Designed miniproteins, single chains, continued (2). Designs and how they scored, part 73

Each design is a single chain, and the fold is of that chain. pLDDT is the mean over its residues in the fold that is shown.

## One batch from the design tools (miniprotein)

Design m6527
Fold by ESMFold2-Fast:
Structure m6527 (fold): chain A 65 residues (1-65)
Amino acid sequence: MEPIERGEELTEEEITEFLKKVFGLDDKAARASAIGLLALALNWKGFERLVLRELPEKAHYLDLL
């Protein structure tokens, strides 16, 4: 199903351009942030578990995202 066989829809370059356009970040900051966001997205389940374990008081913020 389209977009089906493309693999991933958002690349590092696309996220970098989005951050530069929306937040006015410079190229270096935008690229670093794009890599961080991709890493976070790939490990979202791990991040959720980390928050629940280390900061359970703030777990309710996960419901707001």
Scores: mean pLDDT 61

Design m6528
Fold by ESMFold2-Fast:
Structure m6528 (fold): chain A 106 residues (1-106)
Amino acid sequence: MTEEEIDRLFDELVAELLRLIDLASKYMPPELKEEVQKLRDELVQAYEDYKAGKISREEFVDRAREILEKLRELVDKGKITPEQKAEIDRLFERVEELLERLRAAS
């Protein structure tokens, strides 16, 4: 995999993960929205740290996985509708695919 392909996968991962977090925030009850916002802030910080050269791609992928796991737990607590869960699960699947591809490229 080329460096350009890795950079594209990285940008796609961040975009899809932000989309997933924003959708989860929309569907979460008010008491869980603050926790989802904290995960969004953690993702933005990890992205900024990576762009500033403070963390490696491997460290970013590890942080993204932790954020994804925490988000999954919050979604389960939120008791969202089956239709909302299907939409969120589709984005989780896309993010997991991008994380695996990025890990394999490292």
Scores: mean pLDDT 83

Design m6529
Fold by ESMFold2-Fast:
Structure m6529 (fold): chain A 90 residues (1-90)
Amino acid sequence: SEFDEELARLREEAEKLLKKAEEALKAGDKEAALKYLQELDRLVQEAGPRLRALIEALPPEEQPAALAKAKALLGELQRKAGELYKKLEE
């Protein structure tokens, strides 16, 4: 579905930014790490309305499962980004 394709695209782009942020932190480049995390925040903010519109276009019986998938991904990304932001404060 278009929803599953958008969800997969968001995951791929977000994981790429998380990896770049982690690599920058390991290299001691806190400025680059912060930049990648800010790009991730923008990606998530822009993806939210698109995912919501795609979910609302699904049959009502399919919407709860799609909402659960979207919430699970966003929660995972928020947790991973939070761990890297915490390392920036050290």
Scores: mean pLDDT 88

Design m6530
Fold by ESMFold2-Fast:
Structure m6530 (fold): chain A 62 residues (1-62)
Amino acid sequence: SVSFWKAEEWEKRQAEVADASDEEVAALFAELAAQVRADAIDRETLLKAGALAELRAKEAEA
């Protein structure tokens, strides 16, 4: 799948780009990390417990 490929690509680039300019690295990390991490973590969290926990919280509050 594309998701795991992006995550691995991100980790490799993260280590290499870490030696680059701080400003450039921070900007690229913010954009790329948000896309890769959000996509990967969002899927796992929502499918696993994120969505379930939110539903339970909403039901309990009601």
Scores: mean pLDDT 57

Design m6531
Fold by ESMFold2-Fast:
Structure m6531 (fold): chain A 65 residues (1-65)
Amino acid sequence: GKGGATGSSASPEEARKRGEELAKREGFKDVKVVEGDDAESAQKKAIEEALKNPDTAVVGVAKPK
C-alpha cells in the first residue's frame, strides 16, 4: 500500500501495537513509533516519516505523562 501513518495513541506500547497491525494489514516490513509534544504534532510527524519510509508502518504518540 501507500505509506501508512495512523493515529496518535496515548501510550508508546499502544502505538507499537497499532503499527504492527497496520504493517500486517498493508504489508509493511517495519514498524516505527514517533513522539510529538501533542496528538496533532505526533500525527504530523508520523505522516512525514511514513512518506519518507514507504515500507514502514508509522504511528504517532503524544508525549506521555
Scores: mean pLDDT 69

Design m6532
Fold by ESMFold2-Fast:
Structure m6532 (fold): chain A 58 residues (1-58)
Amino acid sequence: SDDEDYQRLQRVYAPKLSVAEVREILQYIAEGRFEKISDRVSEALKAMAKNIQEAEKS
């Protein structure tokens, strides 16, 4: 099952994105729709940075 790959990517790149959203991003990659991926990944990375900062504050 590819669910393990989606869960791993969610944990590393986008802990605030659902597994379904990670699948959508991977589908855009497979379809060569890189413009949509760039925006989604950028937002995910910003969310991750915020989570790291909040964790260090704790």
Scores: mean pLDDT 63

Design m6533
Fold by ESMFold2-Fast:
Structure m6533 (fold): chain A 75 residues (1-75)
Amino acid sequence: MSKEEALRRLEEAAERGDVVEAFRVAVEALGPEEIPAVIGAVLRGIGLGLDANNLVPDNRVAAREVLEYAREKLE
């Protein structure tokens, strides 16, 4: 997977809130050694998207954190 293809797919996944696709694309682009860091990005996004009154995770925020981590690593 090229850097440009990975970033495009991650942007599409983030727009859709597809955390599983964002995780898969990021790991495929960065390598399996980055799995713990990508999991950390998902968990950060869940924490940022938590509504204190409802505790519902925002999947778009979680997918965006994966995109931001992968962008920083690929750029």
Scores: mean pLDDT 76

Design m6534
Fold by ESMFold2-Fast:
Structure m6534 (fold): chain A 79 residues (1-79)
Amino acid sequence: MAELRTMSREEKIAFLKEKIKEIKEKVPDNSKRIGYFYSLGMLARLLGLTKEDIERILKENPDISEEEKKAFLDGYEFK
């Protein structure tokens, strides 16, 4: 049950981690993965997550390539 919001900060972080896992499992094309990571970066910013939250998510997902990390950060910055 949510009082003030639809999700807590920890629930938002868990949601993004689950989406990262889904992309890795369901998207075999690397170029499409880059696009999805960009979209997740934008979503993270819209959810109100901080850069520290983003860095934590990336650190806890070592399977993410440098190109995917860059796309995620570029999306978070709306580049």
Scores: mean pLDDT 76

Design m6535
Fold by ESMFold2-Fast:
Structure m6535 (fold): chain A 85 residues (1-85)
Amino acid sequence: MTLEITGKDGDKAIVELENEYEGVVKEATGKFKVGDRLVLYNEEVGKLLLGSGKAEDVKEGDVVYELKVDLEKGKAEVVKEIVVG
């Protein structure tokens, strides 16, 4: 699953899931820009599992980010920047 950052509100990133659910990270600490792609290695909405899965809809040359997300605090940190290929 690939997520795109569709907007920013200060340090918060707004992301849309492929099933049209919108996720808002209250406080994003990392290298986020509008148009950046986030890869969640879990396609289950509302459950984020970092570093244990495989992204299936990513192609060679894409830049994707692995995130560590604290859902209780609404904080996200970039753990790894991955260039696919």
Scores: mean pLDDT 47

Design m6536
Fold by ESMFold2-Fast:
Structure m6536 (fold): chain A 63 residues (1-63)
Amino acid sequence: SKVDEFIKKLEAEGATLSPADRAALENIIATTKDILARTGDEDLAVEIGEDMYAAFRRRFRPA
């Protein structure tokens, strides 16, 4: 599913990041899952998750 693909992407990226950045990605994953559970709308869940992820990426700068 779109949500499963999005979560897999964030989990893979989180494995390479600091504990604080991993926690931020886990919060995005949790929010995406919560939206899906409440609405049943995968497109809405991914849209909001991707918006949160884009905000996270704007500050993330790997050395």
Scores: mean pLDDT 79

Design m6537
Fold by ESMFold2-Fast:
Structure m6537 (fold): chain A 61 residues (1-61)
Amino acid sequence: MADEELALAAKLPSLEGVRAAVEMFFEYMKEVLAEEGIEVNSEKEIWQAILDEAFERRRKL
């Protein structure tokens, strides 16, 4: 029986579910960037690192 409050929140496109997904995404991006030797302390630094990587890749292509 899977009618737990957490399971219901995940099935419904609710604000709490969206917030959890966004936070997990940002944590994942921090880990990916840290693996490449890039340390980020804020959302803005994550965005900047992503843009820099995308621009570098585009220019090399």
Scores: mean pLDDT 62

Design m6538
Fold by ESMFold2-Fast:
Structure m6538 (fold): chain A 85 residues (1-85)
Amino acid sequence: MKEANELFLQAVQHLKEKDFEGAVKTLKELIELARKMKDPMLAKSVLLAVIDLADELLKQIDPSSPLAKEAERLKKEAEELIAAL
């Protein structure tokens, strides 16, 4: 819980600073944290936050960027993990 909140705030801060590489890195860390969560409802809330942050990143970044492709991949991974819950 505390770790997820700290990573979420870091991702939001990276997006505000236009540090898309840092934002993508923190989204990956949020997904890995969600994978380790024993509570499926808490895991789902973290994964939904990843989807929302990835969408916000994709609105601001060049679609041809490798980071945009990575953000799309992370969004899909989060959606697939929610479907598996």
Scores: mean pLDDT 84

Design m6539
Fold by ESMFold2-Fast:
Structure m6539 (fold): chain A 62 residues (1-62)
Amino acid sequence: EEEALAERGLAQNHAGAASDATVGVDPESVRALIRRGLEKALQVEKDGAKATYEDLLARIRA
């Protein structure tokens, strides 16, 4: 749907590879993947951590 934005991303990735970057693994792409994975992991952890955090807060406040 957003071909204009996709084209820009492709050009930026190609410029990096043509310059000196290793083709296939760009640091920006890796960063985006890590961030997305972290957000998913955090969402799962938040469900469990919320209960634990509330319990800890009750103890500290006492």
Scores: mean pLDDT 58

Design m6540
Fold by ESMFold2-Fast:
Structure m6540 (fold): chain A 80 residues (1-80)
Amino acid sequence: GLVRLTPEAVELFSLPREVLSVDEARAVVRAALEARAVYDPERNTYDLSGTPLERLLGVSVVADTDAAVDAMVDRIATRL
């Protein structure tokens, strides 16, 4: 399927377009977590506290699971 990202997400992630496949959107979110968040290997979580990602996603912690990443995509995108 396709998703349309919010303008705020497009700008923060420096994307050339707002419409992505779901798989592309997942990859963008994972790359942003790896680049901007602090990873806790004991808890398998990304800590977003004080980052632009915390403001964009409205959460301070994201679990390193496919379900948590999908939930983050759904916070910043509308399904087409």
Scores: mean pLDDT 89

Design m6541
Fold by ESMFold2-Fast:
Structure m6541 (fold): chain A 69 residues (1-69)
Amino acid sequence: MDEEKARKERELADKYKAEGKDIENEESRELGREIGEKLRIIGDGIDKAIEARKAGASEEEVAELARAP
């Protein structure tokens, strides 16, 4: 669910901010955005794999669907 994913991202960002100082540098922000985008793509693949598994797909087919493009 989008709300839960957004909440996890905020919790992770808050935790990172608490552990780091001046994390608002452009380089750190760019890396965070790239990682966030990759995680979003992976999440979509996982959601499809879960649906396929519920439909009775093989473990190998589920693994293929879970791979990020």
Scores: mean pLDDT 64

Design m6542
Fold by ESMFold2-Fast:
Structure m6542 (fold): chain A 83 residues (1-83)
Amino acid sequence: MKPTKEEFDLDVEVALLIIEATVGAMAARKAGNEELAQRFEELRDKAVEASKIPDVDERRKAIGELRQELAALKTELDAEMAK
């Protein structure tokens, strides 16, 4: 199976979500917030599952929702680091 440009772009976005969620979890643990770290790890796992969605439109929607969740978690992490 040859990936389309759209599928490739979505695979890149999933990889970025996984990287950012992983780094966020590490930062949350260093800040002493294990609950926030676990929420970043759950987002990472959701990103892996989203990568398995065969329909491109549904996969794009799932990735978009996860990007919004990641932005919210990053805001919480910024607040923890500002303490």
Scores: mean pLDDT 84

Design m6543
Fold by ESMFold2-Fast:
Structure m6543 (fold): chain A 87 residues (1-87)
Amino acid sequence: AAAAEMAARGLESLASLADEVDPEALAAARAAVPLVAEVHVLAQTDPEVRERWRALQEEAARAYERGGPLAALEVLLRGAREIVAAA
């Protein structure tokens, strides 16, 4: 299994928790899964993408501490889109 699958699985775990409480969070998590997977694939061959992905994960973790899963998903979606667009 690729590292992208592990990251996607982690996001699926968040989506599973959100499914019990907030359908909007579930929809955001579903949208994030393919973007996160794409970033992880790019990170395998591009050291700059790898470094940005690491920084984005740390930023998302901080957002989670401040605003919970929706805040973390917003950071991940925005940052993943920026990484893909720049690659």
Scores: mean pLDDT 71

Design m6544
Fold by ESMFold2-Fast:
Structure m6544 (fold): chain A 87 residues (1-87)
Amino acid sequence: STAAERAAIRAEALARIEENLKRAEGAPEEAIEMLKAVKEILEDPSSAASQSEEVRALYDAWLLEVALRAGVEEARRRAAELAAAVE
């Protein structure tokens, strides 16, 4: 994994968490605060040291989830291109 690939995953993770925060109207305050804390680490990774262990674990899991989903989305895109080519 290159620095550029890691930066792209973080940017995608940031975009997805911002979208989740926009849709979080009416969610429990604790859930919203956890998402905001993860967003803070995504914007400034050095802020992780000031966050709880739970927030850091959620941040790590969120990055992993985004990386895995990006791989699945790329595979789906390639499959769709192949399907279109045989029509």
Scores: mean pLDDT 76

Design m6545
Fold by ESMFold2-Fast:
Structure m6545 (fold): chain A 86 residues (1-86)
Amino acid sequence: MEEELLEYGKKYGVEELAKKAIEAKREAEETGDPKAIAEALKLIAEIAVEVVKKTGEENPLFKNLTEADIEKRKAEVEKKGKELKE
């Protein structure tokens, strides 16, 4: 569950929000505090809204831009990793 939530966060650009949701969920599970439970649910709902927005807005232009950005970041990380090793 938590790992899945983090994957959604990474995929849709809300990784930090996903991490906060995981922390809040863990605290809610550990303490049973209604306030912690409410906070975790709110954060999860925010992630769900962002996911729905991204998946609902499936247009060629949006997908094309996301793909280009991912490819660019991959090339940059690969280049930097190679420079650090060589």
Scores: mean pLDDT 64

Design m6546
Fold by ESMFold2-Fast:
Structure m6546 (fold): chain A 67 residues (1-67)
Amino acid sequence: MKEEEEKKKLIEKADEYYQRAVDAARQGNTAEAIANLLKAVSYYLKAGEQDKAETAAREGADAIRAA
């Protein structure tokens, strides 16, 4: 199932960018954190994972604000 494989790869990329965003926020790299968070949300949306995109946007923004 090509569509399922493509969706899975998009989710994996989104998870990777989300982790980079959290790590960057923790290091005080606000610009890098925002850039990686936007990429994560974009990949979740491309995967059709609206709930994950929304959660990542909220939790990621909170993590950046807390740093």
Scores: mean pLDDT 82

Design m6547
Fold by ESMFold2-Fast:
Structure m6547 (fold): chain A 74 residues (1-74)
Amino acid sequence: MSATVVGADGSTAVIEEGMTAGEAKKKIVEATGLSQEAADGLMEGLGLKDDDPLTAEQAKALADGANVASRALA
């Protein structure tokens, strides 16, 4: 399963099950313009480390969190 992150400028990133949390974090930062600190906070909230493979539920939770954080800055 995949979840889509949308940045304020219309940039998109697809977060997929089986990606590492570190890969998802990089895609989120690139698409949304969130700081590394904000992205690290999303991972901490979910108990994820960079080497952890994402479940479908974790991929969705990261994408939802990134969309909420990006929206707060728009």
Scores: mean pLDDT 78

Design m6548
Fold by ESMFold2-Fast:
Structure m6548 (fold): chain A 88 residues (1-88)
Amino acid sequence: SEEKRRLIAYQKVNIKLSEVLGADESSKESIEKIEKKMKEEDPEEIPKELLLEALEEVLEERLKAATTEEVKKKLEEAAKKVKEEIEK
């Protein structure tokens, strides 16, 4: 369902954003597991429009939680990189 795809998109962009900000092996493994599960259980591609919408929502929530200007700047820069990857 589209609702399910939106939830998966939200989770995927959230993990990608975290990976860009401070890449750890568990985050990379989580992304790989999500992609594998999507191919096996739902081989249909997640539309880039849903990924971009999810990225905007994740960025907004993280910016609201950010306590320093440095963290906000890093979040915006990381989000720009994730957006460029989605738009390819």
Scores: mean pLDDT 70

Design m6549
Fold by ESMFold2-Fast:
Structure m6549 (fold): chain A 74 residues (1-74)
Amino acid sequence: MDEVKALAMKLAEKLSDDVTSEVLRVINEGIERGASLEEIIERVRELLEKHGVTDPETIKIAEELARTYHAYAS
């Protein structure tokens, strides 16, 4: 829980609140559906590209958030 919050806060510093909320929603929906980590990361990347996010550091933080969230759901 704390690691997820820390990564979400870092992401919020780089992105708008709306985009950060959508990233968290995509991760949560993927986990609830039983999607693979790879599928969740792919959907997160697609969402970031849709919003014009091309910064490698921001993308890396979002991917790490997905990995950490998925690990807690395992």
Scores: mean pLDDT 80

Design m6550
Fold by ESMFold2-Fast:
Structure m6550 (fold): chain A 81 residues (1-81)
Amino acid sequence: MMVKPDSTVRAVVRLVARSEEQLQKAIDAAKSLPTTAEIGPVEGNTVEVTLEAKSARELNQAISELAKYADRVEVLELRVE
């Protein structure tokens, strides 16, 4: 009752790939995440992904999973609601 069960954590991350093939694998990984992932427009070898999770732990797990498939992951925005 006195806990904040409705806290949503949102992050916008930029996935940077070394090649188009790597970028596609990163996008496929994002679509397979158990968290909510919205794939933004592809710009060359980069794509922005909006992630939403019910906890910071779940968000960090999603970012860590994407990092396996991208050359670099840049966190552009982090919000707790």
Scores: mean pLDDT 77

Design m6551
Fold by ESMFold2-Fast:
Structure m6551 (fold): chain A 69 residues (1-69)
Amino acid sequence: MEEGVRMVEEAIRQVEEGNTISASFLLTVAAVYARDDPEVVELVKKGLKAINEGNNEEAIEYLRKAAEL
């Protein structure tokens, strides 16, 4: 959990810096750490989808919600 939260927080920073490839990698790993929490996994997946669609602001919103859980 703690490790997954840190990876989501780092992914948010990478999105803010425009490093979407690095952010996507971190989120993939974070989903593995959060696998026992379906709500966190769903938010991470929504964040990844938003990144892939170029909606970085929306991605950050989903990822902030994931980090709060």
Scores: mean pLDDT 80

Design m6552
Fold by ESMFold2-Fast:
Structure m6552 (fold): chain A 71 residues (1-71)
Amino acid sequence: SEEEELERARELALAGRLAEARALLEALFAKQAAEARASGEVTDEELARAREVAAGNWAKLEAEAAALAAA
């Protein structure tokens, strides 16, 4: 599920496995975006906003992982 994959990505990032966490999140987003676009459930504007939110969430997770590693 999306919730389980997001949790797994967080665990990977906090463990210092940032490349794996990023790959998992990118794959999840790409799959969901492709399925939503194919079904017509989202507009290009909505998808662009979702991409910005995802990028912000990743940047925040990277910052949290860096802070944890520095503590």
Scores: mean pLDDT 79

Design m6553
Fold by ESMFold2-Fast:
Structure m6553 (fold): chain A 89 residues (1-89)
Amino acid sequence: MKDAMDIRVRAQTMVIRGDYDGAIQLVIDFAKSRGNQRSLDYARQARRTPDRGMMMAYLYVAIRLSIFPLSDSQIQQIIDDILKAMRRL
């Protein structure tokens, strides 16, 4: 849990600096080291998506999954919340 919080802070710092590829790779490496397949799958989806909003949503889901187990409905709620925050009204 403590190590996962450190990864969250590091990934968020990379995102603030515009280093999205570095943030995604950091989460991928952490998920692999922990055998967290679900976090790894979402981090890989973040890397594959051309849409910045979906990339951010998948990256934050991967980070959350490294800290807590999440249901499919909880994951969908996180995706929806991030996409709403990134869309113009």
Scores: mean pLDDT 80

Design m6554
Fold by ESMFold2-Fast:
Structure m6554 (fold): chain A 80 residues (1-80)
Amino acid sequence: SESELIEEIKKFIFEAHVLLLKERGVSEEKAKKTAEALINGIKSKEEMIEELERLARAFRELGREELAKKLEEYVRLLKE
């Protein structure tokens, strides 16, 4: 269902942000708190798509091609 997909995507965005912040030298505790605040700030499907696209660009710039592809796949699923 779309609700199950949205929950999966939120979980993935959280994990992706924690990973991105840790790669930038942020502690795991602070990274998790920051990622949680970001997820709580997503109020619409449109905002979720914008965040997924932003993350895909960030991970592609870092050479994390498989993560970027997964984020782009979620964008496609939300637009259908």
Scores: mean pLDDT 86

Design m6555
Fold by ESMFold2-Fast:
Structure m6555 (fold): chain A 120 residues (1-120)
Amino acid sequence: TPEEVEARRAALAAGEAERVKSIKDQNELVKYAKDLYETAKGFVEQAERILKEAEASGNPEAVEHARRALKESQKALDYAKRMYEAAKKGNIDEAATYAGEAVREMFEAADHFAEVQRAL
């Protein structure tokens, strides 16, 4: 159900936040944040490619899901960038919150990538 999907995404985001809060070394936190940022950049690049394929297909359902995936991937990148800035300042609580939001948006994008494939 939609409620079960949202609950799962919330649990994944909470799990990521707790993982980030467990990092005691600031240099390790900054490296973790940089790795998450690179992952989020990859999601945006994938979403841009998938949108071009959906547009080429002429299928409006595929295009709509692809546009949602791109928007969600861009939000994930923004959160990952905010996490990286918070990590550099040593603000672990803020970094953990943004890491959770980035992961939530990445999972929403992944679900829409799957919907594009189903529509094609």
Scores: mean pLDDT 89

Design m6556
Fold by ESMFold2-Fast:
Structure m6556 (fold): chain A 89 residues (1-89)
Amino acid sequence: FPSGEEAAEASVAVVEKQAPDAAERARELAERMLEALRAGRAPEEIAAELAAQPGVAAASVEREGDLLVVGAVLDYKGKRLPVAVTRRL
């Protein structure tokens, strides 16, 4: 994989100090989205499959140019926590 600035572009809307477990879950979700997109799967289909995962209440994917924005609602300590992760595609 290319290292450097593309990887550094990944960002998490959830502050890691406030919800470190949710931040880790969001990064895992984004990585799975990237792998499925490289396999040629439709973002909507991937989002639906990920939303069916334990601990994920909802998921969505949007493309903005070369950026992939992954939105998810995670089940964090019994509450639904919205998280957004931006990854370079």
Scores: mean pLDDT 63

Design m6557
Fold by ESMFold2-Fast:
Structure m6557 (fold): chain A 84 residues (1-84)
Amino acid sequence: EGEKLIEQLLQTPRDQGVADGRRLPASEEAAVLAAVDQQRAEIEARVRAENIPDTVFVQLQYQSLDIYRDAFRAAMAARRAAEA
């Protein structure tokens, strides 16, 4: 039950809101990063509140958020470098 709830949060339709071939405005880039951080915090709070078991599946959910955040940051940095 709790694991399914975490999975649904990670499947938010905001899979890719970046515009192809251009960097997002700083405010939008910050908003995306803040949303990822908030989603991670919400998952952590729910895991604690519902006493969800610390399983490999739960750990993979956290890892997926970290990978997405890092990939998004790297993509934005690359676009800034190409623009400069």
Scores: mean pLDDT 63

Design m6558
Fold by ESMFold2-Fast:
Parts: sequence; structure tokens; C-alpha cells
Structure m6558 (fold): chain A 73 residues (1-73)
Amino acid sequence: SHEYEVAAAKAANAGIEAARTAREQGLSDDEVFQKAYEAAKKAADEMGLKVVSVEVRELENGDIEVTVKVEPA
């Protein structure tokens, strides 16, 4: 379980970086969330894991939060 938590955090970080880049480029909220989703799924897939869920949320301070849950493929 702990190893999957670490992998989920890595996938979430990939999503956060993609979202911040998209936000910096002036993309819409929907596009920012889509970029975060795709980056997180790609990172999980590269680790040989199946994505169970990806949640992308913009916080009140403008930061992006990405939460990913993964399972063995």
C-alpha cells in the first residue's frame, strides 16, 4: 500500500506541474484540468499502474490540487 501511495503522489505531482504550466499559458479552467488529468494518467501508466481516480481542484488561493488513486494494472 505504501508503494502505491508514493506512486500516486508522483502521478499527482505530474498533474500539478501540467496544470500550473497550462494556467501560466492562460488556458481555460477546463483545459487546465484536462491537462492535469492526462499528465497524471500518463505518469501512472508509465509506472505500470491503473488509475482508479483523478481529482483536480483549484484552491481559493489559486493553487492546483491533484489527488490520484492507483491500483496494480
Scores: mean pLDDT 81

Design m6559
Fold by ESMFold2-Fast:
Structure m6559 (fold): chain A 94 residues (1-94)
Amino acid sequence: SMREAVETLIADAEAKLNDPSLSDEQKANSVLGIVRLLLHQARESEDPEVARELLRAAIALLDTFLAKHPDLSAALKARVEAAKAEAEAGLAEA
């Protein structure tokens, strides 16, 4: 059920990214919150394959957010890029 839980979190994040009622800041906070959970689960995982899958999911979610929001404020873009760098560093060490 961890795979199903992760798929549900990603689907919820994608739904928020496509919600026109949410601001870019609210979308960024939602995505970053989910990414933080994925990074935490990757660190807690004793299985390197599971850790790598969680880190790749986090990177894919952040890449999707950046692609859909090319006109992000410099501050929000920096926060998203910092989270992506953290996930990529974790993946390189996994």
Scores: mean pLDDT 80

Design m6560
Fold by ESMFold2-Fast:
Structure m6560 (fold): chain A 85 residues (1-85)
Amino acid sequence: MAKEETIKIAGEEGRLIGRQAADALRAAHPDFPDERAEEIVKAGEEAGRKAGELLYEKKITPKEAYQMVTDEVKRAAAAALAAAE
């Protein structure tokens, strides 16, 4: 698979993880701003793209890539929730 395609797919996976986290926050907090939800989605996509590049270069394992994305999404979600208060 080409490097660009690998990065794109990893970014899309990261965006999905971010969207799921944002949707969960909005379900728990109906007043949670759309702007903050989009920040979580964007953080997931960016983390996914970075993880995909490192995975393609064989600098990290798939398990480490998944951990990197989930940790970044959790960080972004916590920051967005704090900023919304």
Scores: mean pLDDT 83

Design m6561
Fold by ESMFold2-Fast:
Structure m6561 (fold): chain A 92 residues (1-92)
Amino acid sequence: MAREAAIKAAEYSGLAVRKGKEGDAEGAYEYVKKAMDYAKKALEESVKGSEAASYGAAAGVSAIGGGTGAYLEAKRSGSEEAKEAALKAMGA
């Protein structure tokens, strides 16, 4: 269901931001990538109806927010490795 995918995208987005703040490059990469994967699932289902569309949009915003947040928190903490990991995951 698009709703479950959107919830997972938001959950992993929050985890990605936390890992970016901690300077955990591996964790930041993994969670941004998972958020993006769940956002893709929600967006694919969103093409099929108006309710699914709202979940797809929310998941997409969550995944982008998680990747950006991880990047910014890694930059703030001074972790170049976590910053690069977040960027790579967003581009994957």
Scores: mean pLDDT 76

Design m6562
Fold by ESMFold2-Fast:
Structure m6562 (fold): chain A 74 residues (1-74)
Amino acid sequence: MAEERAAAAKEKVRQMEKEFKEAVEYALKTGSKEDALKTLDTAIGYAEQAAKDEAAREEAEKLKKEAEEEKKKI
């Protein structure tokens, strides 16, 4: 159902946001940015695919924006 898909997308967005924020913080502390860039690019790629589903589009656009903002820090 659309409600179930929207809820799943929102949960995935929360998980990916947590993962790339932690990776960016580690990269900023250590200078090792390879893992952070990979995590951010994965989140952006997921967001672009998820945005094709109307039920997930709003959450996907939020994820992409957050990942792009975090990528600018490294």
Scores: mean pLDDT 80

